Designed miniproteins, single chains, continued (3). Designs and how they scored, part 81

Each design is a single chain, and the fold is of that chain. pLDDT is the mean over its residues in the fold that is shown.

## One batch from the design tools (miniprotein)

Design m10808
Fold by ESMFold2-Fast:
Structure m10808 (fold): chain A 102 residues (1-102)
Amino acid sequence: SSAEDLALLQRAKQILKDILLSHPDSITFQELVEQFTARFSEEEIRRLARILNVPPDPEVIVRTLLAHLIVENEVKLDLSDQVLRDLLLGKPLDPNLVLKVL
């Protein structure tokens, strides 16, 4: 249902935000994807991909949700202009990219 999809999306955004806030200055993009994916079943990952209209790839789901959190001013990250542009354009991120919350 649309209400269940909204609840799952809101939970996913909150979990991603919680992981980022729990690991200031110490989390890479790869570690963020691994920790996020561990919180969801394969069915929930497929459902999130459908809701976001992206492939059921955890890296694509996480970068898409991260872009949403930045645009919605839910998180502020210390990113270079180039990395911010790549993220907002839906381009792949370096797995070793360090994510620092400001």
Scores: mean pLDDT 88

Design m10809
Fold by ESMFold2-Fast:
Structure m10809 (fold): chain A 91 residues (1-91)
Amino acid sequence: SMMAQEKYDKLIDELSARLEQAQAYLARTGDREKAAEMVEDAIIEAGKKAGIPEEGKELAEKVREAIRAGDWATAGKYLSEFINKIWESLS
């Protein structure tokens, strides 16, 4: 529906802005630990707003662990899974 699309677009825009802030922080500082925490917080908040707080927390933890390990491919995989779950959760 149009309302589901608008809610999705707003959540993805907010998530993307926070992910860009984390990437900029990482590029400036090299602090993967803090960047991973910033990404985890962004995913947790988006999950709460989408009505999937438990799934958001689980995937946020997996993305954080992948970033800490420098495994950007795995981080991207779990982030994509999270984005799909946001869409599926909207009526």
Scores: mean pLDDT 87

Design m10810
Fold by ESMFold2-Fast:
Structure m10810 (fold): chain A 70 residues (1-70)
Amino acid sequence: SDISEEQKKEALEKLKPLLDEKELKAAEYIINNPGATVERVVEVTGVSKKAASRVKKLVSEILSELRKKE
């Protein structure tokens, strides 16, 4: 992936206070698989479609902010 392990860790730390345990696992999966569909995230992590969509949006926002700090 285009994201370093350090950036992935920082993204997950920023997401911890916003997400429950399952949503945090979904966030980790999305960070490692940026092309994953909402349906795939639901299948792999067991979160709802609504949660998967919300987590994808949050991950995109956090990663965008981290890329600007390069």
Scores: mean pLDDT 80

Design m10811
Fold by ESMFold2-Fast:
Structure m10811 (fold): chain A 64 residues (1-64)
Amino acid sequence: KKIQEEIKKLIDEYNKLADEAARTVAAMREKDPELGERVGRQLAETLKKKQDEFDKKYNELKEK
């Protein structure tokens, strides 16, 4: 089913974003721990919003 392929793409994109966020936070914490904390919190909020968006996309694909 075509929907299954779209779901796989969404999962892969989310995993890539999460990995990039983790690397960014680690690099920033090495230079400035306080900046790393701030960026970490902001990226955590962004990832949560992305997860919610992916849930919405999944529901849209299901209705398709």
Scores: mean pLDDT 77

Design m10812
Fold by ESMFold2-Fast:
Structure m10812 (fold): chain A 62 residues (1-62)
Amino acid sequence: MKVKVKTEDGRIAEGEYNPETGLYEGTLEGKPALIGKDLSKGENAAAVATADGVFTGEILEE
């Protein structure tokens, strides 16, 4: 299962679900990223974690 997330600054994160971790593993603009749902921010909200930090975004497709 794949996910696409748009961050608040307009970047696109894409990932594929890993059932062992419960997270989506992929990239933010070609850089490694972990993507998880952030239900505290909303039903379609996601957190995108990279080496540069954690960014909030909106789930576009899953």
Scores: mean pLDDT 79

Design m10813
Fold by ESMFold2-Fast:
Structure m10813 (fold): chain A 88 residues (1-88)
Amino acid sequence: MSVDELVRRGQIAIDSLRRAVRDGDTVRANSSARGVARISDQLVRQGQTRRAIRFASEALRIAQSFPGVSQSTIDYVSSVLRRGQRVS
């Protein structure tokens, strides 16, 4: 997958996460947050650490604001953010 496609999918996942939190949709919020984390991890592997950090940081901020996001999901997003920061 190209970097541009990863960035596009990351933005879609962030927008989905924001809508899920507004709607109180716990299942979609967890799924979308994990989706952002996967995209961010792929961006780190492609050398796009700044973009990866931006997506993971935003997802973590949104996820932590909503009690419906599980601790395991928060831990996963946090782990990807830490990996991006270590490579930077």
Scores: mean pLDDT 86

Design m10814
Fold by ESMFold2-Fast:
Structure m10814 (fold): chain A 124 residues (1-124)
Amino acid sequence: MKTVDELIQEAVDYAKKRAKEKNLSKEYQAALTLIYGALLLDPRPIPGKLQVIVATENEEDIISFAIGIAEYYGLTELVKALKKGMKKLNQEAYDFGKEYAKRSLLTKEQWQKLADAALKVYKE
């Protein structure tokens, strides 16, 4: 049985490995940590639109989606960090991030732990 902290660490390790393999930005690593951590912690089925975003690995879409989540929960420091990776916000991915966050079964405390982990990845 995996703890919340173990699942968050799996998301961090996955994001770092994936970004290194594809030479992706620190902002992308932070966004991917938040998204994969949420997917591991949330017992809901993964929405088809999110499956496409994750599978495509489009940096603009992934960071925009993560900004939507972070703004919904008032994660101001993470929002500021993620926006540095953006040339142009994908409005549809951003709006979907807010909607996903609103429907999330994660507690505010779990979202804060994910944000802290994402920020730690960004600052490395």
Scores: mean pLDDT 82

Design m10815
Fold by ESMFold2-Fast:
Structure m10815 (fold): chain A 98 residues (1-98)
Amino acid sequence: MKVKVEPKTVKRGEKATLKATLEDGIPDPATVALVDENGNVLAASPAVKRGETATLEFEVDTPAGTYKVVAADPAALSRTGNAKDAIYAEGEDVKVEE
């Protein structure tokens, strides 16, 4: 199961809008989150159901590097603020450029 995201590259210092699509088989409702290697949430969508598009809108103030999009349990993510134990499915990488 995979979360697809576009665009796959965003620029640091700009406002970015990511659109994510949940593939069949991912539990719903799910929140799509952009996370670092430690599961820290950098941006998150509202909870969405299958067939809906998740939109993540945020200012790109993170360091340049590769971040991961994940589908997560909205309730678990809200409790912890960390996606590490809330992940339903991992998705595509998003590259932050200088």
Scores: mean pLDDT 78

Design m10816
Fold by ESMFold2-Fast:
Parts: structure tokens; C-alpha cells; sequence
Structure m10816 (fold): chain A 64 residues (1-64)
């Protein structure tokens, strides 16, 4: 799952998830590739590490 890979990547990097991103994740339709990609782009936008952000954006493109 792209979301599971993203959450593991953030955890390994010591990155947090904002309350706003958590709300988006909970509301997401995991059966809809566009909903999954939206969550991944939000996580990428909040990532402090550019390498983490770039990988999250790649996962969002893969999810579409």
C-alpha cells in the first residue's frame, strides 16, 4: 500500500503528521486512487526532508 509505505517512511525519518493531514487520511477513500494521491501530496508538502518529500510525491504519482 502506498499509504503504508509513506507512513513507514515518515516514521523512519522521525517526521510527524499534522492534525490536518491526519483528518485528510481518516476521511480518505482508500479504494479511490485520487483520494490516496491527495493524502500523499499533503504529507509530501509537510515533509521537512526534501528526500522524504520527493519519495512521497513519487508514491502519489504511482497511486494515480
Amino acid sequence: SPLLEALQLLADAGEGVSPEAQRLLVAADLDDPASVAEVLRRLAAEARDPAVSARLLALAEEAE
Scores: mean pLDDT 82

Design m10817
Fold by ESMFold2-Fast:
Structure m10817 (fold): chain A 74 residues (1-74)
Amino acid sequence: SIFSDVDLPEEIKKELEKLVEENLEELIAYRNDPFAPFSKVEQFILRLYNEGKIDKETTEKVYKRVVEYVEKNS
């Protein structure tokens, strides 16, 4: 699992993993463009943070796992 070591509810992990897999091409494209808008994955993560469902440390760890997955699959 991409987020196996992240302290998140299992249902949120599954939804996030699905979003990363389904939006991999967007994540690769946006990573290489400094003027890219927020990806669907980034928008989902920011919504979780803004709703108080994840803290700053968890948010940073989630972003790190997304970056690692994109690098491994690009």
Scores: mean pLDDT 83

Design m10818
Fold by ESMFold2-Fast:
Structure m10818 (fold): chain A 59 residues (1-59)
Amino acid sequence: ERERIERLREAIAASPDLRRAAEADAMLAQGMSLREVAERLGVSQKTVSRWLARLRALE
């Protein structure tokens, strides 16, 4: 508990794709299309879909 920020950074460093998946999910929840999210993140729609599938598997 000394560094909650360090724990968060460690989780992001271990699974940076989870952070990207969460950002993509938030953008979609705000009404953005899958294509817009993919263009904003500089990746393909398939990559975004895979990130979201991984995130959903953890839920």
Scores: mean pLDDT 71

Design m10819
Fold by ESMFold2-Fast:
Structure m10819 (fold): chain A 86 residues (1-86)
Amino acid sequence: SESFELSGTLTLTEPVDLKIPSAASGYLKASTEVKGNTVVTKVEADSSAVLLSEEVAATLPPGTYDVTHKGSREGNKETAELTLTK
């Protein structure tokens, strides 16, 4: 299996739409959770997923964010999680 974890800071001077994918068919699960000043997006997909569109999951106000991006692959299944904390 393969995995990665990246972290850093992001400063937004203007509001930014955070988008998540949607699928026409196949296996794709995308979710967004907002808890106080923390936004988490999760995407889980396999090779059967056929992308349809991107949906606005949240609008991030201007500010400085702590960012963590994690991903993993097991066989044909991939996961990605993005966490933004203001």
Scores: mean pLDDT 84

Design m10820
Fold by ESMFold2-Fast:
Structure m10820 (fold): chain A 81 residues (1-81)
Amino acid sequence: TAEEAAEKGAEGSQEGAEEAARAAVEAAERGDWEAAAVAAKGAAKGGMKAKDGAKGAGAALLGMGAAMDAALRAGRPPAPA
């Protein structure tokens, strides 16, 4: 049914968005800003596709923004703990 497909799409998009956001952070840790940007863009797209995307897309965009901001900040020499 369309309702089940939409529900699965929303859950799948959220899982995909979180996984892509994590991949963006990992790419940034390697200093690969281009790969990090691509992964972050994928995370945002996944979140935006959700039916209940008003909160899901917002969370994905915030996660993507945080991941990109962290990636740009982490591009500076890491501060010792």
Scores: mean pLDDT 54

Design m10821
Fold by ESMFold2-Fast:
Structure m10821 (fold): chain A 65 residues (1-65)
Amino acid sequence: SELERLQQEFVRVVADALEGKLSLQELEEALKRFQEQLRRVPPEDRPLVQGMIDGLQQLIDELRA
């Protein structure tokens, strides 16, 4: 499913970021992609996608600090 694909992508992005494999710009690009998907997923899936967006935003904020 699209939701499963997004969840797998989220896990991979977070893992790669924690391993220093992603730049801040690449994380911001990932955040933008997830925000675009939030507008395209069914209402039932939006809370989970919003959680992924919030997680990526928190990670970006921590890396900027």
Scores: mean pLDDT 85

Design m10822
Fold by ESMFold2-Fast:
Structure m10822 (fold): chain A 63 residues (1-63)
Amino acid sequence: SREERRRLIMEGASAAVVGISGAVDIVNGRRGKLSQETIDRARRLLDRSQRLEDEYAARAAAL
C-alpha cells in the first residue's frame, strides 16, 4: 500500500540518519574497546538497514 511504502522510505532514511558508517566502525572495532551491548546494537542496526534495502529491491523487482 501507499502507507507501507511511505513507512519503508521513512525507516530507510532513519537508518541512514542514525549513522550506518558509525555502526560499521563499531562492528569493525575502529572505535576502540566497547561493551558487547554497544557492538550488538550496532550489528542490529546494520541488519535492519540491510533488510530494508533488500525489501526495497524485492519490491522494485516485483514491479
Scores: mean pLDDT 65

Design m10823
Fold by ESMFold2-Fast:
Structure m10823 (fold): chain A 101 residues (1-101)
Amino acid sequence: EEEEVRERIDKLLEEMVKAGLITPEQAKAIRELAERDGRPFEYLLAALRGYDFTKLSDLEKEFEIGVADVYIAVQLVVDGKPGTDENRLELVEKELKRKLA
């Protein structure tokens, strides 16, 4: 459900902050941008790649989000999975686990 997906996104952001991958200020920026643009998985993936959305220009944000969107779309096709929010979220969760290993 949409509410469950939102809770899992919040948990991912909290885990990223606890791991020192992002600051609380970066997590807040990601939440606000994801809520505005409807692209939470792209913002999360770009942040996992080291992009600081408190410091990027609007053009830099759009470019990095576009790169993340293409990566998610390609990876889901390679994995033989439909582009559902659940599958996109699972891909981001997998990337976080890989980053922490």
Scores: mean pLDDT 83

Design m10824
Fold by ESMFold2-Fast:
Structure m10824 (fold): chain A 75 residues (1-75)
Amino acid sequence: SAEKGADYATLAGTYAVLGDVEKAEKGVEKAREAGASQGAIDGAERAVEYAKEGNIAGAVGGAIRAMGEGLQDAM
């Protein structure tokens, strides 16, 4: 469901900000499987990419986008 997709996208962003890239990537996959929007998936993927680079500010931005896009699509 879109709601479950939004939850997984939010979890992926959170793990990326915490530096847990493996769990963040699994969260992106679960978000996609659950029907998250492309915007939520893009945000979560960008958060993972920035986390891999050690760019915490970029990871936070990606996580915020993932949460916002996912919540809008779930409503």
Scores: mean pLDDT 77

Design m10825
Fold by ESMFold2-Fast:
Structure m10825 (fold): chain A 110 residues (1-110)
Amino acid sequence: SSLHKSYQRLLDGIDQLEQMIENDPTLSDEVKAKMLSLLDRAKAILQEMLATDKTLDEQFQAVQEVSELLAEVAEIARKEGAKKVTREAVILEAMATAVGMYIYVLRKVE
């Protein structure tokens, strides 16, 4: 489905963001661990949506939580001056928000 493709694209983007965080020399190990923990939670939510039959309501709430986790990663990265990580996290947050909007539309027409 279109939604499953969007969830997979978000997962792929988070994997790239994790690699960027691990390779960023401006971030301390403590800050990296915090950011990676937030991303692991986002990945677990997306993986559950791919593995289980969720209602559109449950999918909407899940994508909102993913967006909030990505926003927190972006805020941490911004405070640390990690410009590339901040930009990528903001892009992924925007993508998650757009998926949430698409789910909202599906709920209105189905």
Scores: mean pLDDT 91

Design m10826
Fold by ESMFold2-Fast:
Structure m10826 (fold): chain A 64 residues (1-64)
Amino acid sequence: TEEERRERLVREALKHELLGKEAFEKGDYESAIKHYQKSLDLLRAAGMSSPEAEKNLAEAKKKL
């Protein structure tokens, strides 16, 4: 069940990454930050890191 848990966390992280990208494109940087942060938290819980999500989070923060 660890593999099932990891798959669920990664899938949820992907959903938040997509929502973050959509928010960023619309100029909603506050929502983009929240979604990218949630994606990173979920990936960390799965034992993973994402340099891409970290870069996207940093870029969104610069827009505020």
Scores: mean pLDDT 86

Design m10827
Fold by ESMFold2-Fast:
Structure m10827 (fold): chain A 66 residues (1-66)
Amino acid sequence: ADMATAEAIVEEAERRALRLAIEGRYDEAAQVLKEAAKQVESLGHDELAARLRRAAEGLERMGAEL
């Protein structure tokens, strides 16, 4: 609906994903970002959703390598 709501969703998801990644839980970190992407996309922020999905793909690749 508004940018402030989307930003809050992204910030919380990024903090949660960072904690999971530090613990080596890359697949779970990626899932958090994918869920946030779905939420901001439903609010009309398609470009932001695409960026979050790209970040999630990066995390999944790191998990597959380690």
Scores: mean pLDDT 82

Design m10828
Fold by ESMFold2-Fast:
Parts: structure tokens; C-alpha cells; sequence
Structure m10828 (fold): chain A 98 residues (1-98)
């Protein structure tokens, strides 16, 4: 259950990053720089969470907190994207965990 929640959070964050990168050129110019910055921040947090998950000495609570922080930042990124792009990202996240 907890491993599933961590995996789903990271898969969701990664899918949102990929969807944002694909949609970037089609976004209004005024939001492109903000979206690029959010992509970089979310990617950094996902990489931190992935490293924590790969280390057996990292407590499960720390792994969960880092994964949730990555997800929270990814949801902020998702708020800058068209709904259709967000829905595709959520479907792809589900496929990665199943």
C-alpha cells in the first residue's frame, strides 16, 4: 500500500513533467518561462525522491515525504497546463504503476 502510493506519486509527477515538455511549444509565451522553471524544479524533486527510494537506509516516511513533495510541485505545474494535457498525464501515470 505505502509503496504503491509512493510509486503512484512519482509516476504522476514524471508523467506531468513529460506532458508539460511536450505541450511547452504550444503554450502562451507569457507562461512558457514559468512552466520551464516548474519543470526543472519538479524534475529535481523527482530525482531526489528516486534516490531516497533506491537507498534501503532511507526511512519509509522520508521516502513518502519526498514523493509527496514532488507530486505537490507537479500538481502546481499541472495547473499551468490545458486540462486535456493533464488528463493524458494521469492516464500515463496509471499505466506506469499497473
Amino acid sequence: MTEYAINMALATAESVIEAARRALDDLPEEVKDEVRELIERTQYLVEQARRAKADPSTPLGVQANLAMLALDTAMELAGRLPLSVVLEALERAEERVS
Scores: mean pLDDT 83

Design m10829
Fold by ESMFold2-Fast:
Structure m10829 (fold): chain A 98 residues (1-98)
Amino acid sequence: APTDEEIREALALIYIAIGNLDEKKGDFEGAAQSYLKAAELAPDSLVAGIAYYNAGRAYDKLGRRDEAATLYRKSAEVFAPHDPELAAQARAEADRLA
């Protein structure tokens, strides 16, 4: 049977998918909310890193540059122990907005 952690991670992936759909519709505020919900469900995971990165992109599209930079930095911190290349990519986005 799946663990509570595995169930939360599966739900986080669903929220990422909802966020992606909202971005396709141009609803960047809704997308950011869905991505942040995903990060809350699966903290300190690769899924959370992806969620923070996507939320950063959504805030960047809204012109909310300081908030976007903060989320890209969070993404980099979360990715660092799991995937150094994704961490570097997130850091580059944060540095672009600083």
Scores: mean pLDDT 89

Design m10830
Fold by ESMFold2-Fast:
Structure m10830 (fold): chain A 86 residues (1-86)
Amino acid sequence: ELEEMQREIERIVATIPAARARLAADPSATEEDLERFELLAELYRLAAENGDLAEALRELARRARELGFEELAREAEAAAEEVERR
C-alpha cells in the first residue's frame, strides 16, 4: 500500500507543473492567485511527507477548483478516494 501512495504522489506532482503553466498563461491571474497556488502545492508536499495524504489531496482539490484548475482538482479528488479506500 505504500507503493500505491507513492504512485498517487507521483501522479499529483506530475500535474502541478501543467496547472502552474495554465495559471501563468491566464491573463486574468493575479499575483495572489499565483501565491495561493504555491501555498497549495507546499501544503500537498508537506502532508505527503507527514502521511496525511488524503486530507491534503482534498484540500488541494478544493482550492484548485476555487482557482479554476479543474484538471488538477479532478486528479486530486481521484487520488484522495484511492487513498481513502484503505
Scores: mean pLDDT 69

Design m10831
Fold by ESMFold2-Fast:
Structure m10831 (fold): chain A 71 residues (1-71)
Amino acid sequence: MKAEKARELLLKALRGELTPEEARELGREYGLPEEVVEAIVAAAERLAAGDYVGAVSHAMRALALIEEEEL
């Protein structure tokens, strides 16, 4: 399911296993909605910048969008 792929991508990004660019590429390959991809990428970018509060905020937004889109 797309929801499982989106959650996996978000978790990998938050673990620092993916760059923001890799997260964007994989999100598009998985056919995720652009809003979900943007939220996951934003979380990865904030984490890379050391902004943990911003990373958590974008991660929470990504999870809400995943639930809202019924992926």
Scores: mean pLDDT 80

Design m10832
Fold by ESMFold2-Fast:
Structure m10832 (fold): chain A 101 residues (1-101)
Amino acid sequence: AEAVVVLLFEKPLTPEQAGEVVDAMMRAGAYLVRAFDKNGNLVAEGRTGEEVKKQLEEKGVEAYTLMARVPAEHAQAVADAGLEEAKRLGIEAKAVVIPID
């Protein structure tokens, strides 16, 4: 079984901050993370924080939402890791876990 973990940020992440949150989520068991702008457009996709950071820097945009693909058994760990990294960066965030069949 799989899940999607969605992180919603009270303020947008800079490219560097987005990379740090992505790396935390990947270490916790995510296998792909997508970043979205203010309008919900996909602006970056990667398997490392560096990949996501580079795409955001090249486009000159910030991440308003991160969406991680995860094995269902890792969904809570990925959500917790992303929230803890956002907290370390001083950014309020919410996590939503969406199970998929």
Scores: mean pLDDT 90

Design m10833
Fold by ESMFold2-Fast:
Structure m10833 (fold): chain A 93 residues (1-93)
Amino acid sequence: AEEEALRAELLALGVSEEEADQFLRLLRLVREGDYEAAKALLREQGVKNPEAYVALLDKIVKLLEEGHSLQEALDIVEKELKKKHEELVKLAE
């Protein structure tokens, strides 16, 4: 099933089963439009900017709904994050 496939991918990336389950819960909350519950859970986990993290999850959900694979969605999001990070690093130089 989708949840098992996502868990397998996350485990391959080095996350624990518990962390994978938490990620899947966050993804479900975002899919359901429960952004406030997702942000609250992220704050409990010590996430510095829960609003930005929810925006990333929302983008992943949208890409999956548009027919992208999980790997494609993650690659797109990671490329955008790397580009923004590189721009910030370049400004700091």
Scores: mean pLDDT 72

Design m10834
Fold by ESMFold2-Fast:
Structure m10834 (fold): chain A 85 residues (1-85)
Amino acid sequence: SAMEKLFEEVVKIINEAEDYALELLKKTSDPEKKEQIRKLLAEFYSKVVDLIVEAVDGADPEQVLEEIKKNYEEFKKKLDEIYKE
């Protein structure tokens, strides 16, 4: 089903987001940057949960997945900006 595909893809995206954040945390000795990375990861989790709730409440699972993917790209961009600063 479209909902099963959504959940399978969400698990993959969450795992990729965690791996990406963990690699940046390993490269960063600055406690302030580590806190910013952890905060962005928490905010990303919150956004994914909200979007999943919308799908459960009847939103199109394919549209929800595309929104999660867009949020993931923005998450990676924000993490890269913290690392470069």
Scores: mean pLDDT 87

Design m10835
Fold by ESMFold2-Fast:
Structure m10835 (fold): chain A 75 residues (1-75)
Amino acid sequence: VEAPEEWLKEIEELQKQKQKEVEEITKKEGEIKGMFEQSRKMREIGKMVEKVDPEFGKQLIEDGEKLEKIAKELE
């Protein structure tokens, strides 16, 4: 009773929805990897800064360690 074009459109919508789900998962994985990279950079910078400003350097290292813990929990 329904036109074939209506069925094809429903299938196309389902495929688009699945594609969006895959893109969302890929983006989330990229964000987690970014957090690990940011954590590493913060700790490296913190160690360099600690030689000139021990309090600020220590804070950067601690912030980097916290970010790494968050990234591991999200993994």
Scores: mean pLDDT 76

Design m10836
Fold by ESMFold2-Fast:
Structure m10836 (fold): chain A 95 residues (1-95)
Amino acid sequence: SMMEELRRKQIELAEEVKEALELKLKGDPSVEAKVREIVERLLEEVLKVNPNASQEEIDAARAKIPEIVKEFLSLKDEELKKYLEEVKKKLEEEK
């Protein structure tokens, strides 16, 4: 069903966000590449459901990816732990 498909996509995204948060808490240098990959895939999914997006809008969105990655990398341990707990709760509720 449409609800089951949306649920699956939400679970997959939550698991990837959880992984990125855990990598950041560990100080793993691969976290930057992981976050960039997640954001780029989210943009591609948004573009698939918005086929009328102009090239200028697409280019502007892609140009924001480095800023989003930097914002994530600027999160403090307390914020990372809070977000990790929220993601874990969401994943537990989906079981």
Scores: mean pLDDT 79

Design m10837
Fold by ESMFold2-Fast:
Structure m10837 (fold): chain A 125 residues (1-125)
Amino acid sequence: MDAPAKEAVEESIAEALKTAEEGEKYVKDSVKKALTLTDQGNYEEALKTIKEAEEKLKKKYEEARNLLSSARGTALTMSPEVREEMLKKVDEAEKKVKEKYEKSKNLINAAKSKTQDGLDKKLKS
């Protein structure tokens, strides 16, 4: 009776983690591109790349959170023992998704600061 619901929860968790990983990879690739543009003095294109990465990260994080919210809802319909096990897995996945989001946000903020500093120095010279 719980087996189909358990599978659905586990699949939603897997998709949420995959979605978060895709967001993290996109940010890493975009930050690398933005820093290359910054080193070339192309600050406007670098800032645009960073902004697009920030928007993509937010979208991927919201998608992952919605998947985990759905998984939590399904877990709450299960028998008490299986429910507790599944809710623990959802909580652990929520923590991992949040950690990936915060790490990616820090990378974006660092790239944004470096690019803005470069632009400010160019405009003052």
Scores: mean pLDDT 88

Design m10838
Fold by ESMFold2-Fast:
Structure m10838 (fold): chain A 80 residues (1-80)
Amino acid sequence: SLAEGGKQVAKLLDQALKNLDDPKKAKKLAQQASDLATQTFGPDSTVSQSADLAAKYLEKGDVEKAKEMLKTAKEVAEAI
């Protein structure tokens, strides 16, 4: 269901936020959240777009922008 998918996405985003001290792990978690959000809400959803951007920022070493994107994605996923 959309509600169960949203909970799983929010969990992955929370795990990414808690692992920002390990950017490689945080990036993997953000990418997993983006992939699941695309399956659950579609590729044009705020959740999938923000999680994908977070993974891209982590790849570039921009942890602060990644953190903001992860927070945005988590807030929207939890509101669904």
Scores: mean pLDDT 86

Design m10839
Fold by ESMFold2-Fast:
Structure m10839 (fold): chain A 82 residues (1-82)
Amino acid sequence: MKEEAEKAYEEAKEAAERAKEYGDKAAEHLSPEKLLEYSERLAEAMNEAAEALQAGDVEKLEEARKRIEELAKELEAFLEES
């Protein structure tokens, strides 16, 4: 249980690193309001992942990872449209 939660948390962290990379690239094209919105969404998802890790809740960790991956995809799509 805990080992699975730790692995899921590492996957969430990797997704967050990708989202940050896309966010850095998009920062030149995003308004300050949009940058704050994306930063808050990432922070909320990572906080949920940390809480789920402490609880050993793999399902919540997977949900947090999916939200982070969706954020990364939104940032990637924004860069493609720009």
Scores: mean pLDDT 79

Design m10840
Fold by ESMFold2-Fast:
Structure m10840 (fold): chain A 95 residues (1-95)
Amino acid sequence: MQEEYRAAALAYVSGRAAGEAALAAGDADPSAVAAYETAIAHYQRALAALETLRAIFLEHFGELPENARRFFADERARLQAAIAEAQQRIAEARA
């Protein structure tokens, strides 16, 4: 449980940071579709890791306290918005 939580937390933080870096690289060159595709892949991994963290937390504590519930909801929304933004930029570059 603790090792699984740590691994998921590292995957989440790493995936989010890599996604942000890839999105920024795409923004510096808006024609760079590959950078946006890389950002989506990293954000999807971060989102999966975030859901794993949430599941482990629920299994261990039985319920999410309000602060944790808000954190997971807000962060999930943020990652989904970042994925949607990268997808829109790919669509615009291909139009």
Scores: mean pLDDT 83

Design m10841
Fold by ESMFold2-Fast:
Structure m10841 (fold): chain A 118 residues (1-118)
Amino acid sequence: MAPAVRAAAREAADELIKITNELMKESPDAKKAAQPYLDQAKAARERGEPISAFVAAGQAVELAADSPDVPEEKRKEAYRKVSEAFQRLADAAHAAGETDLADFLREMAQKYREKAES
């Protein structure tokens, strides 16, 4: 994997971890649902596995945002930010010639974009 993609993935993972923590701060249900995936994301980050950290952090945001005590507008905003993070990483992967990774990340960005609009 290209060094630029690894750097972008680390930054994106940290962004998604921050979003997860903000949702968990105001929602006990989000904290319960997201904690295992947040722990996975942090562990992957510590092992130097930035793509695994990013994907786990994305799952943590999804579970936190979908929690029943999270207001709809906060859920939609979280999904917009996740979609943007996946799209930025897809663009970085594409620029580095990592075509399969870019296609996967773009597909995930679209999925989260659709959740933000529903």
Scores: mean pLDDT 87

